# Designs tried in a protein design run: designed miniproteins, single chains, continued (5). Part 62

Each design is a single chain, and the fold is of that chain. pLDDT is the mean over its residues in the fold that is shown.

## One batch from the design tools (miniprotein)

Design m18262
Fold by ESMFold2-Fast:
Structure m18262 (fold): chain A 86 residues (1-86)
Amino acid sequence: MLIGSDDVELVRFERLPDGSWVVTLRNTGLYPQKATVVFDEPIEQVLDEDGNEVTTGPKTGVKVVIDGNSFTVTLAPGEVRTFIVR
């Protein structure tokens, strides 16, 4: 489930055979947008598509905040970002 700006679209949301989720988000707007993705189970880790961890902390790139069964991310205008969630 996606909660946030109407300008953020959920392009891909699927479960992999290993139990991980693949989530692709797109900001179709002209402004930075905050989006929250909610799962039906607790999540522990969010990775980018290259397998680098993007969880919690001050970072210069894309950062995410995990809150139980959800993660929140800020996307730049026109940005498409894929996450691996487990």
Scores: mean pLDDT 74

Design m18263
Fold by ESMFold2-Fast:
Structure m18263 (fold): chain A 58 residues (1-58)
Amino acid sequence: MTITVKGKDGEEALAIVRELLEENGITPEDLENLSLEEIKELIEKLGKERGLEIEVEF
């Protein structure tokens, strides 16, 4: 799975996504209980709400 945030490299994109999930009260345990499709939809939705262009690929 590859995560891209507009204008950011993969490592920085991952850091932004982790911060975004934590800001919205989503724990690592919550992510472990979600399917890959649910994780993708969640990340893209949260990014859109923050004005970030986040794309998740596998």
Scores: mean pLDDT 71

Design m18264
Fold by ESMFold2-Fast:
Structure m18264 (fold): chain A 75 residues (1-75)
Amino acid sequence: HMSDEEIDRIAELVREKFLEKGYSPERAEKLAEVVRTTLRSGSLLPGAHLAKQLGITPEEFLEALRLADEAVAEL
């Protein structure tokens, strides 16, 4: 039910939140891409696989998902 526009907006909000936390722009972008992949697939597995490929830790992945849930409330 989530549109590509909504997914992109959520991912951008997550990217902004990680930048606010002091993350590098490069790492924040990787986290946003992991969120996009997870939301588009409707499953955690593709996002978790991409996170591993990009060197994102399990803790960072779970934090990105929590921030995505918060961002949905802002939409």
Scores: mean pLDDT 84

Design m18265
Fold by ESMFold2-Fast:
Structure m18265 (fold): chain A 69 residues (1-69)
Amino acid sequence: LDSLSPLERAVLEELYRHGVLTARQLARRLGVSVSAVRRALRRLEAKGLVQHLPGTRGYGLTPAGVAAL
């Protein structure tokens, strides 16, 4: 696995603690812009570490995402 940025790792840790969060909720919790969170989420989805949950605006960890922590 490629090295995670500090923001990517923080996103994974928040999702691990809280289950499903939206990009806006992650931005508020981490004190960063929604744009920064969305960029991190796109990279994490490309790596297979997070997934967008159907029928929601939320993101959750994949099993690979849990293993990356």
Scores: mean pLDDT 83

Design m18266
Fold by ESMFold2-Fast:
Structure m18266 (fold): chain A 55 residues (1-55)
Amino acid sequence: MSMEELLAELEALKAVAPPGLAAQIDEVLEAAREGLLSKELVERFLAAVKAQMAA
């Protein structure tokens, strides 16, 4: 999965996430856009967000 695809999935999840999780997603999106996060870290965060929202 490309970085652009990962960020698009996080944006979609942010729209339906609880306020606290949405704020965390927003911070990760900003850091990724600034080039501060590796693709592996963004993938790991996306997986964690999906797991949390599935519970």
Scores: mean pLDDT 82

Design m18267
Fold by ESMFold2-Fast:
Structure m18267 (fold): chain A 57 residues (1-57)
Amino acid sequence: SSLLEEISKLIKEIKENGPNEEIEKRIEDLVYKLTGKRIDGRDLEAIERELVRYATL
């Protein structure tokens, strides 16, 4: 699957199961790999905003 699909699945897991430091760190690393931007893995609103922006470009 694409990086975007993997990130989306991990975000869904956080939303359904609650905060998880290992998943949050992985989201951060994958978002950086995809977009070149470092966003705190705990800030799901900022991450989702950046992914929408990236997908629209």
Scores: mean pLDDT 83

Design m18268
Fold by ESMFold2-Fast:
Formats: C-alpha cells, sequence, structure tokens
Structure m18268 (fold): chain A 116 residues (1-116)
C-alpha cells in the first residue's frame, strides 16, 4: 500500500500498478481499486481505469469514485456519461454534508452537459 502510493505520487504509474496488484492479493479494498484506476488513468488506459473504478464502487460507493468515472468518460469524449457521473458525485457529496464539494461536482456536470 504505502510503496504503491509513493510510486503513484512520484508519477511511476507502472510501478504503482505492480505494488497495488500485490496489495490487492493480500487485502482487496475500495482504496486499492481506486488507486489502480488512477494509475491506469494517468497512463491513458481509460478502459482499464473504468473497470477498476467500477470495482471500487461495488465495494464502497463514494463521491470520489463517481468523480473519477466522470473524468475518464470526459477523456473518452463521452460527455453525457461524464455529466451523469459528476451529478452522482455531487448528489452523494451533498448527502454526506459536503456542500462545497457537491457544488464543485455540479459545476463540472453543467460544463460537460453543454458539450454533449
Amino acid sequence: MEEGYAALVQGKYEEAIKKFEEALKKNPSAEVYLNLGRAYYNLGKYEEAIDYFKKALELKPSAEVYYNLGDVYYKLGRYEEAAKYFRKASELAEKQGNTRLAQTYRDKAEEYEKKA
């Protein structure tokens, strides 16, 4: 976990993936899947990133994972799906009392809805 995270913040995405895959074998968690998705996203491997973000959602839904799904769909030029996931991120953040984060996600959804 710590070694994978250190590699991720240093921009060593292939190393981060290997370390997170090792962590996944020992203790599967939403955090490990989220970080795998982020590493694949930074490598431009958007389909793999989506698969890992969806696995993270299955274990523990979070506004952060919905936001990352929105960002991947935006990179794919799929603006309707991007807006949908940013809306879900906003709704979940609002339910959790995080009004500022909810507004940030709403602004992203509205921006991408204009492109769809």
Scores: mean pLDDT 83

Design m18269
Fold by ESMFold2-Fast:
Structure m18269 (fold): chain A 55 residues (1-55)
Amino acid sequence: SSLERQAKVLEEGIKEIDELIKEMEARNAPQDVIDRLKAGRDKVLARLEELKERL
C-alpha cells in the first residue's frame, strides 16, 4: 500500500540521518549542526510513528 511504502522511505531516511549524526559526532562537528540533524530526525520519526498508527 501507499502508506507501507511511505513508512519504508521514512525508515530509510531515519537510518541515513542517524549515520550522518554519527559521522558528524566522530568529527567533532559544531553542536548546532548536530542539533539541527537531530531535530530533522525527530520530525521524520514523528511522521513515521503517525503512519504506523494508521497501518
Scores: mean pLDDT 85

Design m18270
Fold by ESMFold2-Fast:
Structure m18270 (fold): chain A 93 residues (1-93)
Amino acid sequence: MMEEVKELLEKAKELVEKMEEAKPEEQKKLLAEAGELIRKAAELAETEEELKLVVEATAEMLKKAAKIAGIELDEAELERQLAEALEEIERAA
């Protein structure tokens, strides 16, 4: 399932990158579609490596999308949650 998880995350990242050249209405649609792909990847994740990949990719894509769309994100809270999630996954190993 790692390859499938990676493919979904890569597609989500491409959609977020397309937001840079898109109009605001299209940006919202691209973000929603990227979010759906990330959710599917999370549902397919079965291993620690897959979970780490989903968590890290989600945080990076949210930060990028927020900057492009002009949406205010609590980046400090996002970084804290990311660090905590990665540490918990590592401790479980």
Scores: mean pLDDT 75

Design m18271
Fold by ESMFold2-Fast:
Structure m18271 (fold): chain A 72 residues (1-72)
Amino acid sequence: MAEEAIEIAREAGRLGALGYFGDEEATRRAEELEERMRELVEELIAAGDEEAARAVVAAGQEAAREEIARLE
């Protein structure tokens, strides 16, 4: 679960960065993946796995920063 959530978060982060630079389809896909990621993060927190939940959020933020740097 946590590994899959991290992959979803990284994809959402990358797509969110593309959307920030004008890709409306990427924005739509990022929003969909962010909703799925939020549900998975909530499940991890409910299970007491706050470390995995933080790793998921951090992975998404890192992927977004990497993509922004690539596009600039």
Scores: mean pLDDT 81

Design m18272
Fold by ESMFold2-Fast:
Structure m18272 (fold): chain A 94 residues (1-94)
Amino acid sequence: AKEHLEKGKEYFKKGKYEEAIEHYEKALKEGEGRIRAEALKNLGEVYFKQGKYVEAADYYSEAAELYKKLGDKEGYKEALFNEVEAVLKYLGTL
């Protein structure tokens, strides 16, 4: 799980969004707890970069719920903020 999370970040940094998504999805499938929450957040970031704000908001929302369950207050706050930004970006396209 963690190896796929790190590979996903590397592809994301290089602008290879499809490859980043594949690795983050593997991290999500194999991961638990914080690794799973970070994979969800990173999927939100990729979709946000692609202008897919609805999908980004959905992933950020799932990440926020998992961070909340884990007692990670900072992760929860960051994911909620990112969800709000994605929603505002989507509304700006209307």
Scores: mean pLDDT 86

Design m18274
Fold by ESMFold2-Fast:
Structure m18274 (fold): chain A 64 residues (1-64)
Amino acid sequence: GPMEAVEEINRLGREIREILKKNPNEEVEKKAKEAERQATRLVAQGKYEEAVRVLKETLEELKK
């Protein structure tokens, strides 16, 4: 449900920030900030599953 999605969004956001702390890079930081803005907008629209997807895809790209 929405609460589980919000919990996952918060977890994904923390993982993305931890990656940025370990390997600071302007392009990676820009991409992460854009994904967080998009996820925030989707949450405001009630699109929790899409917000989770955006953050998951971003996290997977940042791990490569």
Scores: mean pLDDT 82

Design m18275
Fold by ESMFold2-Fast:
Structure m18275 (fold): chain A 78 residues (1-78)
Amino acid sequence: MIAEYEAKLAKDPNDAEALTKLGEAYFLEGKLEKAEEYFRKALEIDPNNKEAWAGLAAVYYAQGNEEKAAEYAAKALA
């Protein structure tokens, strides 16, 4: 899973979908810092990516930062 999306990014570094999927994969592995990095990169390419905003909200909630989690969840719904 992770290796598949890394291979896609090697061919197209601006693939917002692949960046978002890689963030999700790292989140499921409990690698919250890596997940945050990839979700932020996806948003730099596509700031309207609601999945990436929701991913950041989930990361902050898992880190115990409820205030940032709520802020980013609101952005995912906008």
Scores: mean pLDDT 81

Design m18276
Fold by ESMFold2-Fast:
Order: C-alpha cells, then structure tokens, then sequence
Structure m18276 (fold): chain A 63 residues (1-63)
C-alpha cells in the first residue's frame, strides 16, 4: 500500500494526474483503511475537474 501511495505522490508532483490516480487506487485496494491514500485520490480527482467523485473519496478519508 505505502509503495503505491509514494509512487502516486511522485506522479502527482510531476503533474501526471491520471497515473497518480491509478497508483492511489491500487494503494486503497491493498489497504482500504489507508486514509491518506483516499484523501490524495480525492485531491487528484478535484484537479481533474471531477468534484463530485472527489467528495466521495474525501468522505471515506474522514476520521
């Protein structure tokens, strides 16, 4: 989980939003309780203009 999340962060910083999204999805698939990955996936979706989808992921990241 952490490895995919770290790869997603690197891709996000490089502006590779779709690739970052894919890595964050893999991280939450391996660890559905990885709240940081859910939050970062939401941020990528917002950056892609998918605000409604982003809100769903932010809700899952909520403690």
Amino acid sequence: AKKYHDEGLKLYKEGKLEEALEKYKEAIKLDPKYKEAWGNLGKVLEALGKKEEAEEYFKKAEE
Scores: mean pLDDT 78

Design m18277
Fold by ESMFold2-Fast:
Structure m18277 (fold): chain A 66 residues (1-66)
Amino acid sequence: LKEEIEKYEKKLKEDPNDAKTWYKLGQKLKKLKELEKAKEYYEKALEIDPSFMEAREAYLQVLEEI
């Protein structure tokens, strides 16, 4: 999990407008129970693509758990 997170973070440094990668990072953080960070990464995905339904649903679910 941590190694995958670092790889996605490196991808985002090269292409910060990749909404899907932000969403995947949020999912990994949610599995680690870092809900506040997961929320922030879902917010980043939605800033890039407001129509990203999966990110919106994940964001709302995490909001209920915080």
Scores: mean pLDDT 78

Design m18278
Fold by ESMFold2-Fast:
Structure m18278 (fold): chain A 82 residues (1-82)
Amino acid sequence: MTDHVRRMVRDTRTGMRYMDRGDYDVGRRHVRNGVRHPRRGPRTPHTTVGVNMMRTGMDFMDRGDYDMGRHYVRTYVNHHTT
C-alpha cells in the first residue's frame, strides 16, 4: 500500500520537474503514469480526492491551461509528501 503511494508521488514529482524545465510533454506523461497507480486496491477518502485532483489537473492541461493543471497536480503532491 505505501509502496504504491510512494511510486505515484515519485512519478508525479518527476513529471513536475520536467514541466519546470519546459519539457511539458514528458512531464505530462510522468504525471499520467502516476495517476494509474492509485486506481487499484481499496480507496480511502484521501485517495479519492487525490485522484480527482490529478484528473482535474490533467483535464486543464489537455485544454491548454498548463498553469492551472500544474497547480492542481502540485497541490496533490505537496499533500502526500513527507
Scores: mean pLDDT 65

Design m18279
Fold by ESMFold2-Fast:
Order: C-alpha cells, then sequence, then structure tokens
Structure m18279 (fold): chain A 62 residues (1-62)
C-alpha cells in the first residue's frame, strides 16, 4: 500500500514536469496511472485530489 502511494507520487511529479514541457498526452497518462495506483491503495480521497491537480496542470499548459 505505501509502495503504491510512493509510486503514485513519483508518477504525479513526472506528469507535472511533462505538462510543463507541453507533453500533454504523456502527462495525462502519468496522472491517470498515479490515480489508478492511489485507488488500488484504497486512498480514494488522495486519488480524487491527484485527478483534479493533474487536470489543472494540463489545462494551465495548453
Amino acid sequence: SMELIEEAEELAKEGIELAKQGKLEEARKKFDEAVRLLEEAGDSTTARVARYEGEKAIEENK
């Protein structure tokens, strides 16, 4: 569970960096994977926040 959360945090960071580089499709894939891992870890609240923050990062870098 903790390992999944750590992996999700790393994926979210990668997604933000990709979004800043204009690689929006790659960023979206990283955010989707991060949310999936958080859901598997049973942390649906953090998964919802991560989904929101990921979508915001993509919108801000369009």
Scores: mean pLDDT 83

Design m18280
Fold by ESMFold2-Fast:
Structure m18280 (fold): chain A 108 residues (1-108)
Amino acid sequence: STLKLKGDIALAKKDYDEAEKYYKEAIKINPKFAEAYSNLGLVYLEKKEYDKAIECYKEAIKINPKFAEAYNNLGVVYQLKGEYDKAIECYKEALKINPGYELAKKNL
């Protein structure tokens, strides 16, 4: 959507508050927008709002259970929180979904 694209542009510019606003508006219009939840998770991760990032990635995974990138990024957030067992399980799920997924292999 145009709102997701505006969020993506704001995120690329590191305008995290503007990116958050646009992704939230995109999700309000399409509550099953897994990619918008995943990108909102990235915004919260960059803002060091780890619990909000976790909730966004969990919603992305709930909408798209084959979303390897969302599992990998959820693992990164758990690792940054020191929750290593949860991080390892997320990385393993990303790798099961896509065995060729380079980021999951790097973090395992």
Scores: mean pLDDT 89

Design m18281
Fold by ESMFold2-Fast:
Structure m18281 (fold): chain A 66 residues (1-66)
Amino acid sequence: SEEEIRRLEEEIDELVRRLQALEDEYRALRAAGRLSPEEEERLRREMVDLTRRIEELRRRLDELRA
């Protein structure tokens, strides 16, 4: 349905914004020389989780559009 498609698009957009914010944080920490192995691992895990969720929602969106 259009409603379901709209909700998925909005959720994907929110997750993409969160991923971008984490990428920006990673770059800022790296530039400042503050990127510890622990911080890098934290950011990596969060980025991987968001990427997985985005991919799952995109697959669901593609199925609804097919």
Scores: mean pLDDT 87

Design m18282
Fold by ESMFold2-Fast:
Structure m18282 (fold): chain A 77 residues (1-77)
Amino acid sequence: MAVSLNSAGGILFSAGDYELAIELFREAAEMGNADAAYNLGKVYKSLGKYEEAKEWFEKALELDPNNEKAKKALKEL
């Protein structure tokens, strides 16, 4: 389920396993999880990939227009 994939991705991101975190967040986001799209944007931003981060923050807003975290993240890019 998208929620479980997002949670697992978050644990892996916190552990520094960015490659696997990206994979799980991407799958959850493709299933429509806005929080996963936001978290994937955060991972790309942490890696210095600002264009990819922007695309995923915009995807989070497409999935949930009230996602305040994604709105703030886009303003800070």
Scores: mean pLDDT 81

Design m18283
Fold by ESMFold2-Fast:
Structure m18283 (fold): chain A 77 residues (1-77)
Amino acid sequence: SEKNREALRRGVEEARRLVEEGRSAEEILARAEELRAAGADPVYVGALEFPGLLRIGIDNIPLGPEEVKERLAAEAA
């Protein structure tokens, strides 16, 4: 639980940075796939995939970086 919480926190911080840099959903998901292939923590990888999926859109409306950042903050809580 504690290890998973720390991995999630680190993943959310990295995801937030990528979103703030204006990385596309495809770029974020590609990065997550690279890390998964390298044997990274699944919880950390899941946190990276989350903003990529959100940027693809909810109800076919792509979310902007600010909206994704807000949802990442909620997920980390």
Scores: mean pLDDT 73

Design m18284
Fold by ESMFold2-Fast:
Structure m18284 (fold): chain A 67 residues (1-67)
Amino acid sequence: DVEIANEIGRLLREAEELIKQGKLEEAEKLLDKARSLIGTLTNPAIKGAAEREYEELKERLEEEKKK
């Protein structure tokens, strides 16, 4: 789980930077990949932390799409 969690963290950080740049389609692709990896996590604490960070960024992406 730690290696997968590290990859998720990398994808989420990259997606946040893409959102800041207005590259919303590219950010969405990275969030989709992160979501798939989160679904493979078996440790509830690690999974919960990753899900919370993913949801925060997904909400930011959807707000930026509305502008």
Scores: mean pLDDT 81

Design m18286
Fold by ESMFold2-Fast:
Structure m18286 (fold): chain A 74 residues (1-74)
Amino acid sequence: MIDPEKAKKAAENLADMFVEGLFSEEDIERLARLDRDAPPVVLPGTSPVAVEIGRYFADLLAEAARLALERRKA
């Protein structure tokens, strides 16, 4: 199981890297929209555990991107 506290900490650390210029602002904006604009694609026979892990990773990237955008505005 993915620990939500560790996931939030990972998102914060990744957001710091985004602010430091790992990605362009345009790329960060695209990542922030990833969970909203793209419905999850699940292939038949995909393990529920694999789907859950993929969703957590996507959520982590989107959250980190949103945090980075907010930090750039402030």
Scores: mean pLDDT 65

Design m18287
Fold by ESMFold2-Fast:
Structure m18287 (fold): chain A 52 residues (1-52)
Amino acid sequence: SAEAKRHYELGKEAFEKGDYQTAVDHYTEALRLDPTHEEARLNLIKSRKELL
């Protein structure tokens, strides 16, 4: 969906800026809208590791 794609792109932008909490929020929403999005799930895991 367009909404899932937008959240995924916003998550990537936040991650590149070092805003890992915002990246987690957007990747989580992308996965809620599209649970099969492998890249969003992997990037969510990476973002969570940065917040460790």
Scores: mean pLDDT 87

Design m18288
Fold by ESMFold2-Fast:
Structure m18288 (fold): chain A 62 residues (1-62)
Amino acid sequence: MFKVGDIVRAKAVLPQTSEDELTLLAGDEVEVLEIVDDNWLKVRSLRTGKEGIVPKSALEKI
């Protein structure tokens, strides 16, 4: 279960398909900012400083 303030890792490359989504590279670390719903998180990339929404299935706990 993810929580606000968790640092988690991208499982694979996540391409941006809309302006609200965040582009991630495999292994990128992100901070969870908000639990949007059961499937989506708002996160901040530690590499780029950008914020966006990503599916929970794209992330893993470290």
Scores: mean pLDDT 76

Design m18289
Fold by ESMFold2-Fast:
Structure m18289 (fold): chain A 65 residues (1-65)
Amino acid sequence: SKEEGLAYIDKVVAEVNADPSVSPSLKATFNRIAEAQKLNIEAGSDVEFQLSIVDAAKAAIEEAT
């Protein structure tokens, strides 16, 4: 659901921001990506596709840290 998708993004944002190995600039970049995907979901975009973008961004950050 839309509510579950938004809650998932909030959870992932909290996890990334709690990780001390992630630089402030990477946290800022991830937060911007997450905010854009939340706005897209709220506007009626496909939830699964928006979540796949968030998951890809998280994976890229984990690989960069």
Scores: mean pLDDT 84

Design m18290
Fold by ESMFold2-Fast:
Structure m18290 (fold): chain A 63 residues (1-63)
Amino acid sequence: MEEKLEEAKKYFDEASRAMVNGDYEKAIEYAKKAIELAPDDEFLVRQAKLMIEIAERDLKERE
């Protein structure tokens, strides 16, 4: 696996953990980093975008 894609997966994993912990701001930050590192991985990008949408929705309801 390419170095950048491996890093992107690590950020995606960190975003997933942040989601489980209710740290939606961190989840959005990490998910955006994953997209930035592997923008050509359509599967990763789609999953990260969905995670951002869910996290942003939850943050908006809490604000």
Scores: mean pLDDT 81

Design m18291
Fold by ESMFold2-Fast:
Structure m18291 (fold): chain A 95 residues (1-95)
Amino acid sequence: VSKEDLQLEIDESMALIMRSVTEIAAEKGSRDVLLESSARYREQSAQYRAQGQDLLAQAYDLYSKAYEAGAKGDKEKAKELAEEGARLLIEYSRS
């Protein structure tokens, strides 16, 4: 995984978390989008774990949880989890 690909994932996740701060998770379509993103990141986490990429697996698991929290309207928890995930992705990109 390239640093450019990881930065794109960070940027996209942060943009979606910022939208959840405006109560977008309370909207039917927006909640479904956040839950779909959560499922996608959980699947990606499992794939990275199977490849032995534990740090990436942890980062994507945190993103999955962030989107799930956003879908529940917990914007503070969603932001916290997304920031932790982003930190791990940056750490991986520097290793």
Scores: mean pLDDT 72

Design m18292
Fold by ESMFold2-Fast:
Structure m18292 (fold): chain A 130 residues (1-130)
Amino acid sequence: SARDEELKERIREALLKRGWSEEDAERLAEAILELLTDEEDRERVVRLLNNETEDFQKDLKTKTSYGIQLPLLVAVLVGNVESVELLLKLGADPNAKDKDGRTVYEFVSSNLLNPTPSQKEALEILKKNQ
């Protein structure tokens, strides 16, 4: 619980630094923690959100224990349209589903009340490629 609160705060702070609202950052940090039960997946999402790993291409096919492609998830969350397009061109699977049958598009869109214009564009690109 104390470690989960620390990881939740790290994810929340990373999202806030990227211009997310307090409400969306809080809800998504909680949803990510509930989705990512593996400590390695949790640490990797924090590193990617903070740009502590410089090469999304090396992590291209990295999936969470739930089957979601982690670099694609993070690119959409930060609203990096160019990275989303690049990852898809390099073979990232926009149709990969978690254990609940949700794609990255469905996971992100269900947890965002106020997506930024760049996040909306990234989500539209994902949906177009499904």
Scores: mean pLDDT 73

Design m18293
Fold by ESMFold2-Fast:
Structure m18293 (fold): chain A 66 residues (1-66)
Amino acid sequence: MTPEEEAEVKAIADRIIERNGLSDSPADKEIAELTAKAILAQRQGRHEEAAEHLDRVKALVEEQLA
């Protein structure tokens, strides 16, 4: 991941946190970052990588609820 892609992921993640009223917890930050990575991958046509990131988000959410 390039520094430009890292900055874009951070901007998307910050907006997800703000819009959804998520906490400053490490778990919420990780979920937001993985979701941002999936969005960026989809925009770049990397649908397989986007799906992998979304699967990781699902696993983290299920782990918190289990």
Scores: mean pLDDT 76

Design m18294
Fold by ESMFold2-Fast:
Structure m18294 (fold): chain A 60 residues (1-60)
Amino acid sequence: KIAKAVKDYTATHPLELTLKKGDIVEILEELEGGKWAVKSLKTGERGIVPKSVLEVVKEL
């Protein structure tokens, strides 16, 4: 499942991932509290981001 960042997001916790608008990520897991575990396709880094900063563009 592939998603695109709809806005910039700066990590506020060590487990979170910083994203820039337009970054493409793979959704690995949907977590509680409206957060998703994702992997950046740009850097390969993994982290947690709020689902509100992502828009799903492909289902796998």
Scores: mean pLDDT 80

Design m18295
Fold by ESMFold2-Fast:
Structure m18295 (fold): chain A 70 residues (1-70)
Amino acid sequence: SAKEKAYKEGEELYAKGLEAEKEGKVEEAIEYYEKAAEKYKEAGDMKKALEADIKAGVLQLELAVRKVTE
């Protein structure tokens, strides 16, 4: 179904977010987590959507701190 496709796309985007985060590509990781959250919302998985949104939010705070201290 369309919801199953959205869930799989969310999983793939979340995995890309994790890899970007591991590589220190914080802005790229934020974008992947935000896209993953949107796909999880389309799939109706609100818990995973919230988890992805939290990941993006934490990294946004980290990026803001880096821009002030660098």
Scores: mean pLDDT 87

Design m18296
Fold by ESMFold2-Fast:
Formats: structure tokens, sequence, C-alpha cells
Structure m18296 (fold): chain A 72 residues (1-72)
């Protein structure tokens, strides 16, 4: 499904962010992930997919947490 593909791509971005040491690159990955999650949320809302929407929100929180950790 398009939603599952978007969520999988965000999970790949999260793993890349964990390995990345260049803060500029981490910020680029964060923005890419946010954009993909905006698309995923729109698809989940259109489909009434409450579980997909929940997963997208959780991945967004993880992206934000990782960015804040990398800035320390």
Amino acid sequence: SPLEELLRRVEEIIEEMRRETDLERVEELFLEGVGLLQEARALAEEAGDTEGLRRAVELGEELRRLLEEKRK
C-alpha cells in the first residue's frame, strides 16, 4: 500500500539518522521524513486508517527525539 511504503521509507530515514554524525545531514533527513509523514497522515486520514495515523504520529515523535539528541 502507498501508506506502508511511506512509513517504511520513514523507518529507513530514522535508521540513517541514527548512523549519521553530520548535523546538517541529520537535519536534511529530518525534513525529508517530516514531508513523507505529512503525506502518510493525509492518506491515513482519507482512508480512515486509525492505526496508520497512530504509526505516523509515533514515527514523527521518534524523528523529533532523534534530532534533539543529535543536537547535544
Scores: mean pLDDT 87

Design m18297
Fold by ESMFold2-Fast:
Structure m18297 (fold): chain A 63 residues (1-63)
Amino acid sequence: MKVLSLEEIKKFRPEFSDEELEIILKIHRLLVKAEETGKMTDEEIAELEELLKKLKEELKQKS
């Protein structure tokens, strides 16, 4: 699985708050772990999806 860099994520969504950055860091850690181990559990996938939903929610509130 390919891990996105924090810089790539910021370029995609440059309007990040500290709260949004915390979500991004959590996502990044999950992806790094998955890349290092070559696998991701159902729980980790669910957590990743929830973090992505939270990030989208934050961006919608700012728009």
Scores: mean pLDDT 69

Design m18298
Fold by ESMFold2-Fast:
Structure m18298 (fold): chain A 64 residues (1-64)
Amino acid sequence: MLEEKLKEKLMEEVEKTMEAIGAAVKRRFSEGKEKEEAEKKLEELHKEIQELDEEIKKLLEQLK
């Protein structure tokens, strides 16, 4: 139910955040093309995390 959806979205956010940390590390220690690819991946992951954050916020409002 609602709590299950919230838990699922929170787990997705954790997974995406871990991926973003990995991409940030790769960006920091890579050069040239690999750095550009890591930067692009990081931007995509940040966008996905923002979308998940909005969904989580909406679910939390329903719990009031």
Scores: mean pLDDT 81

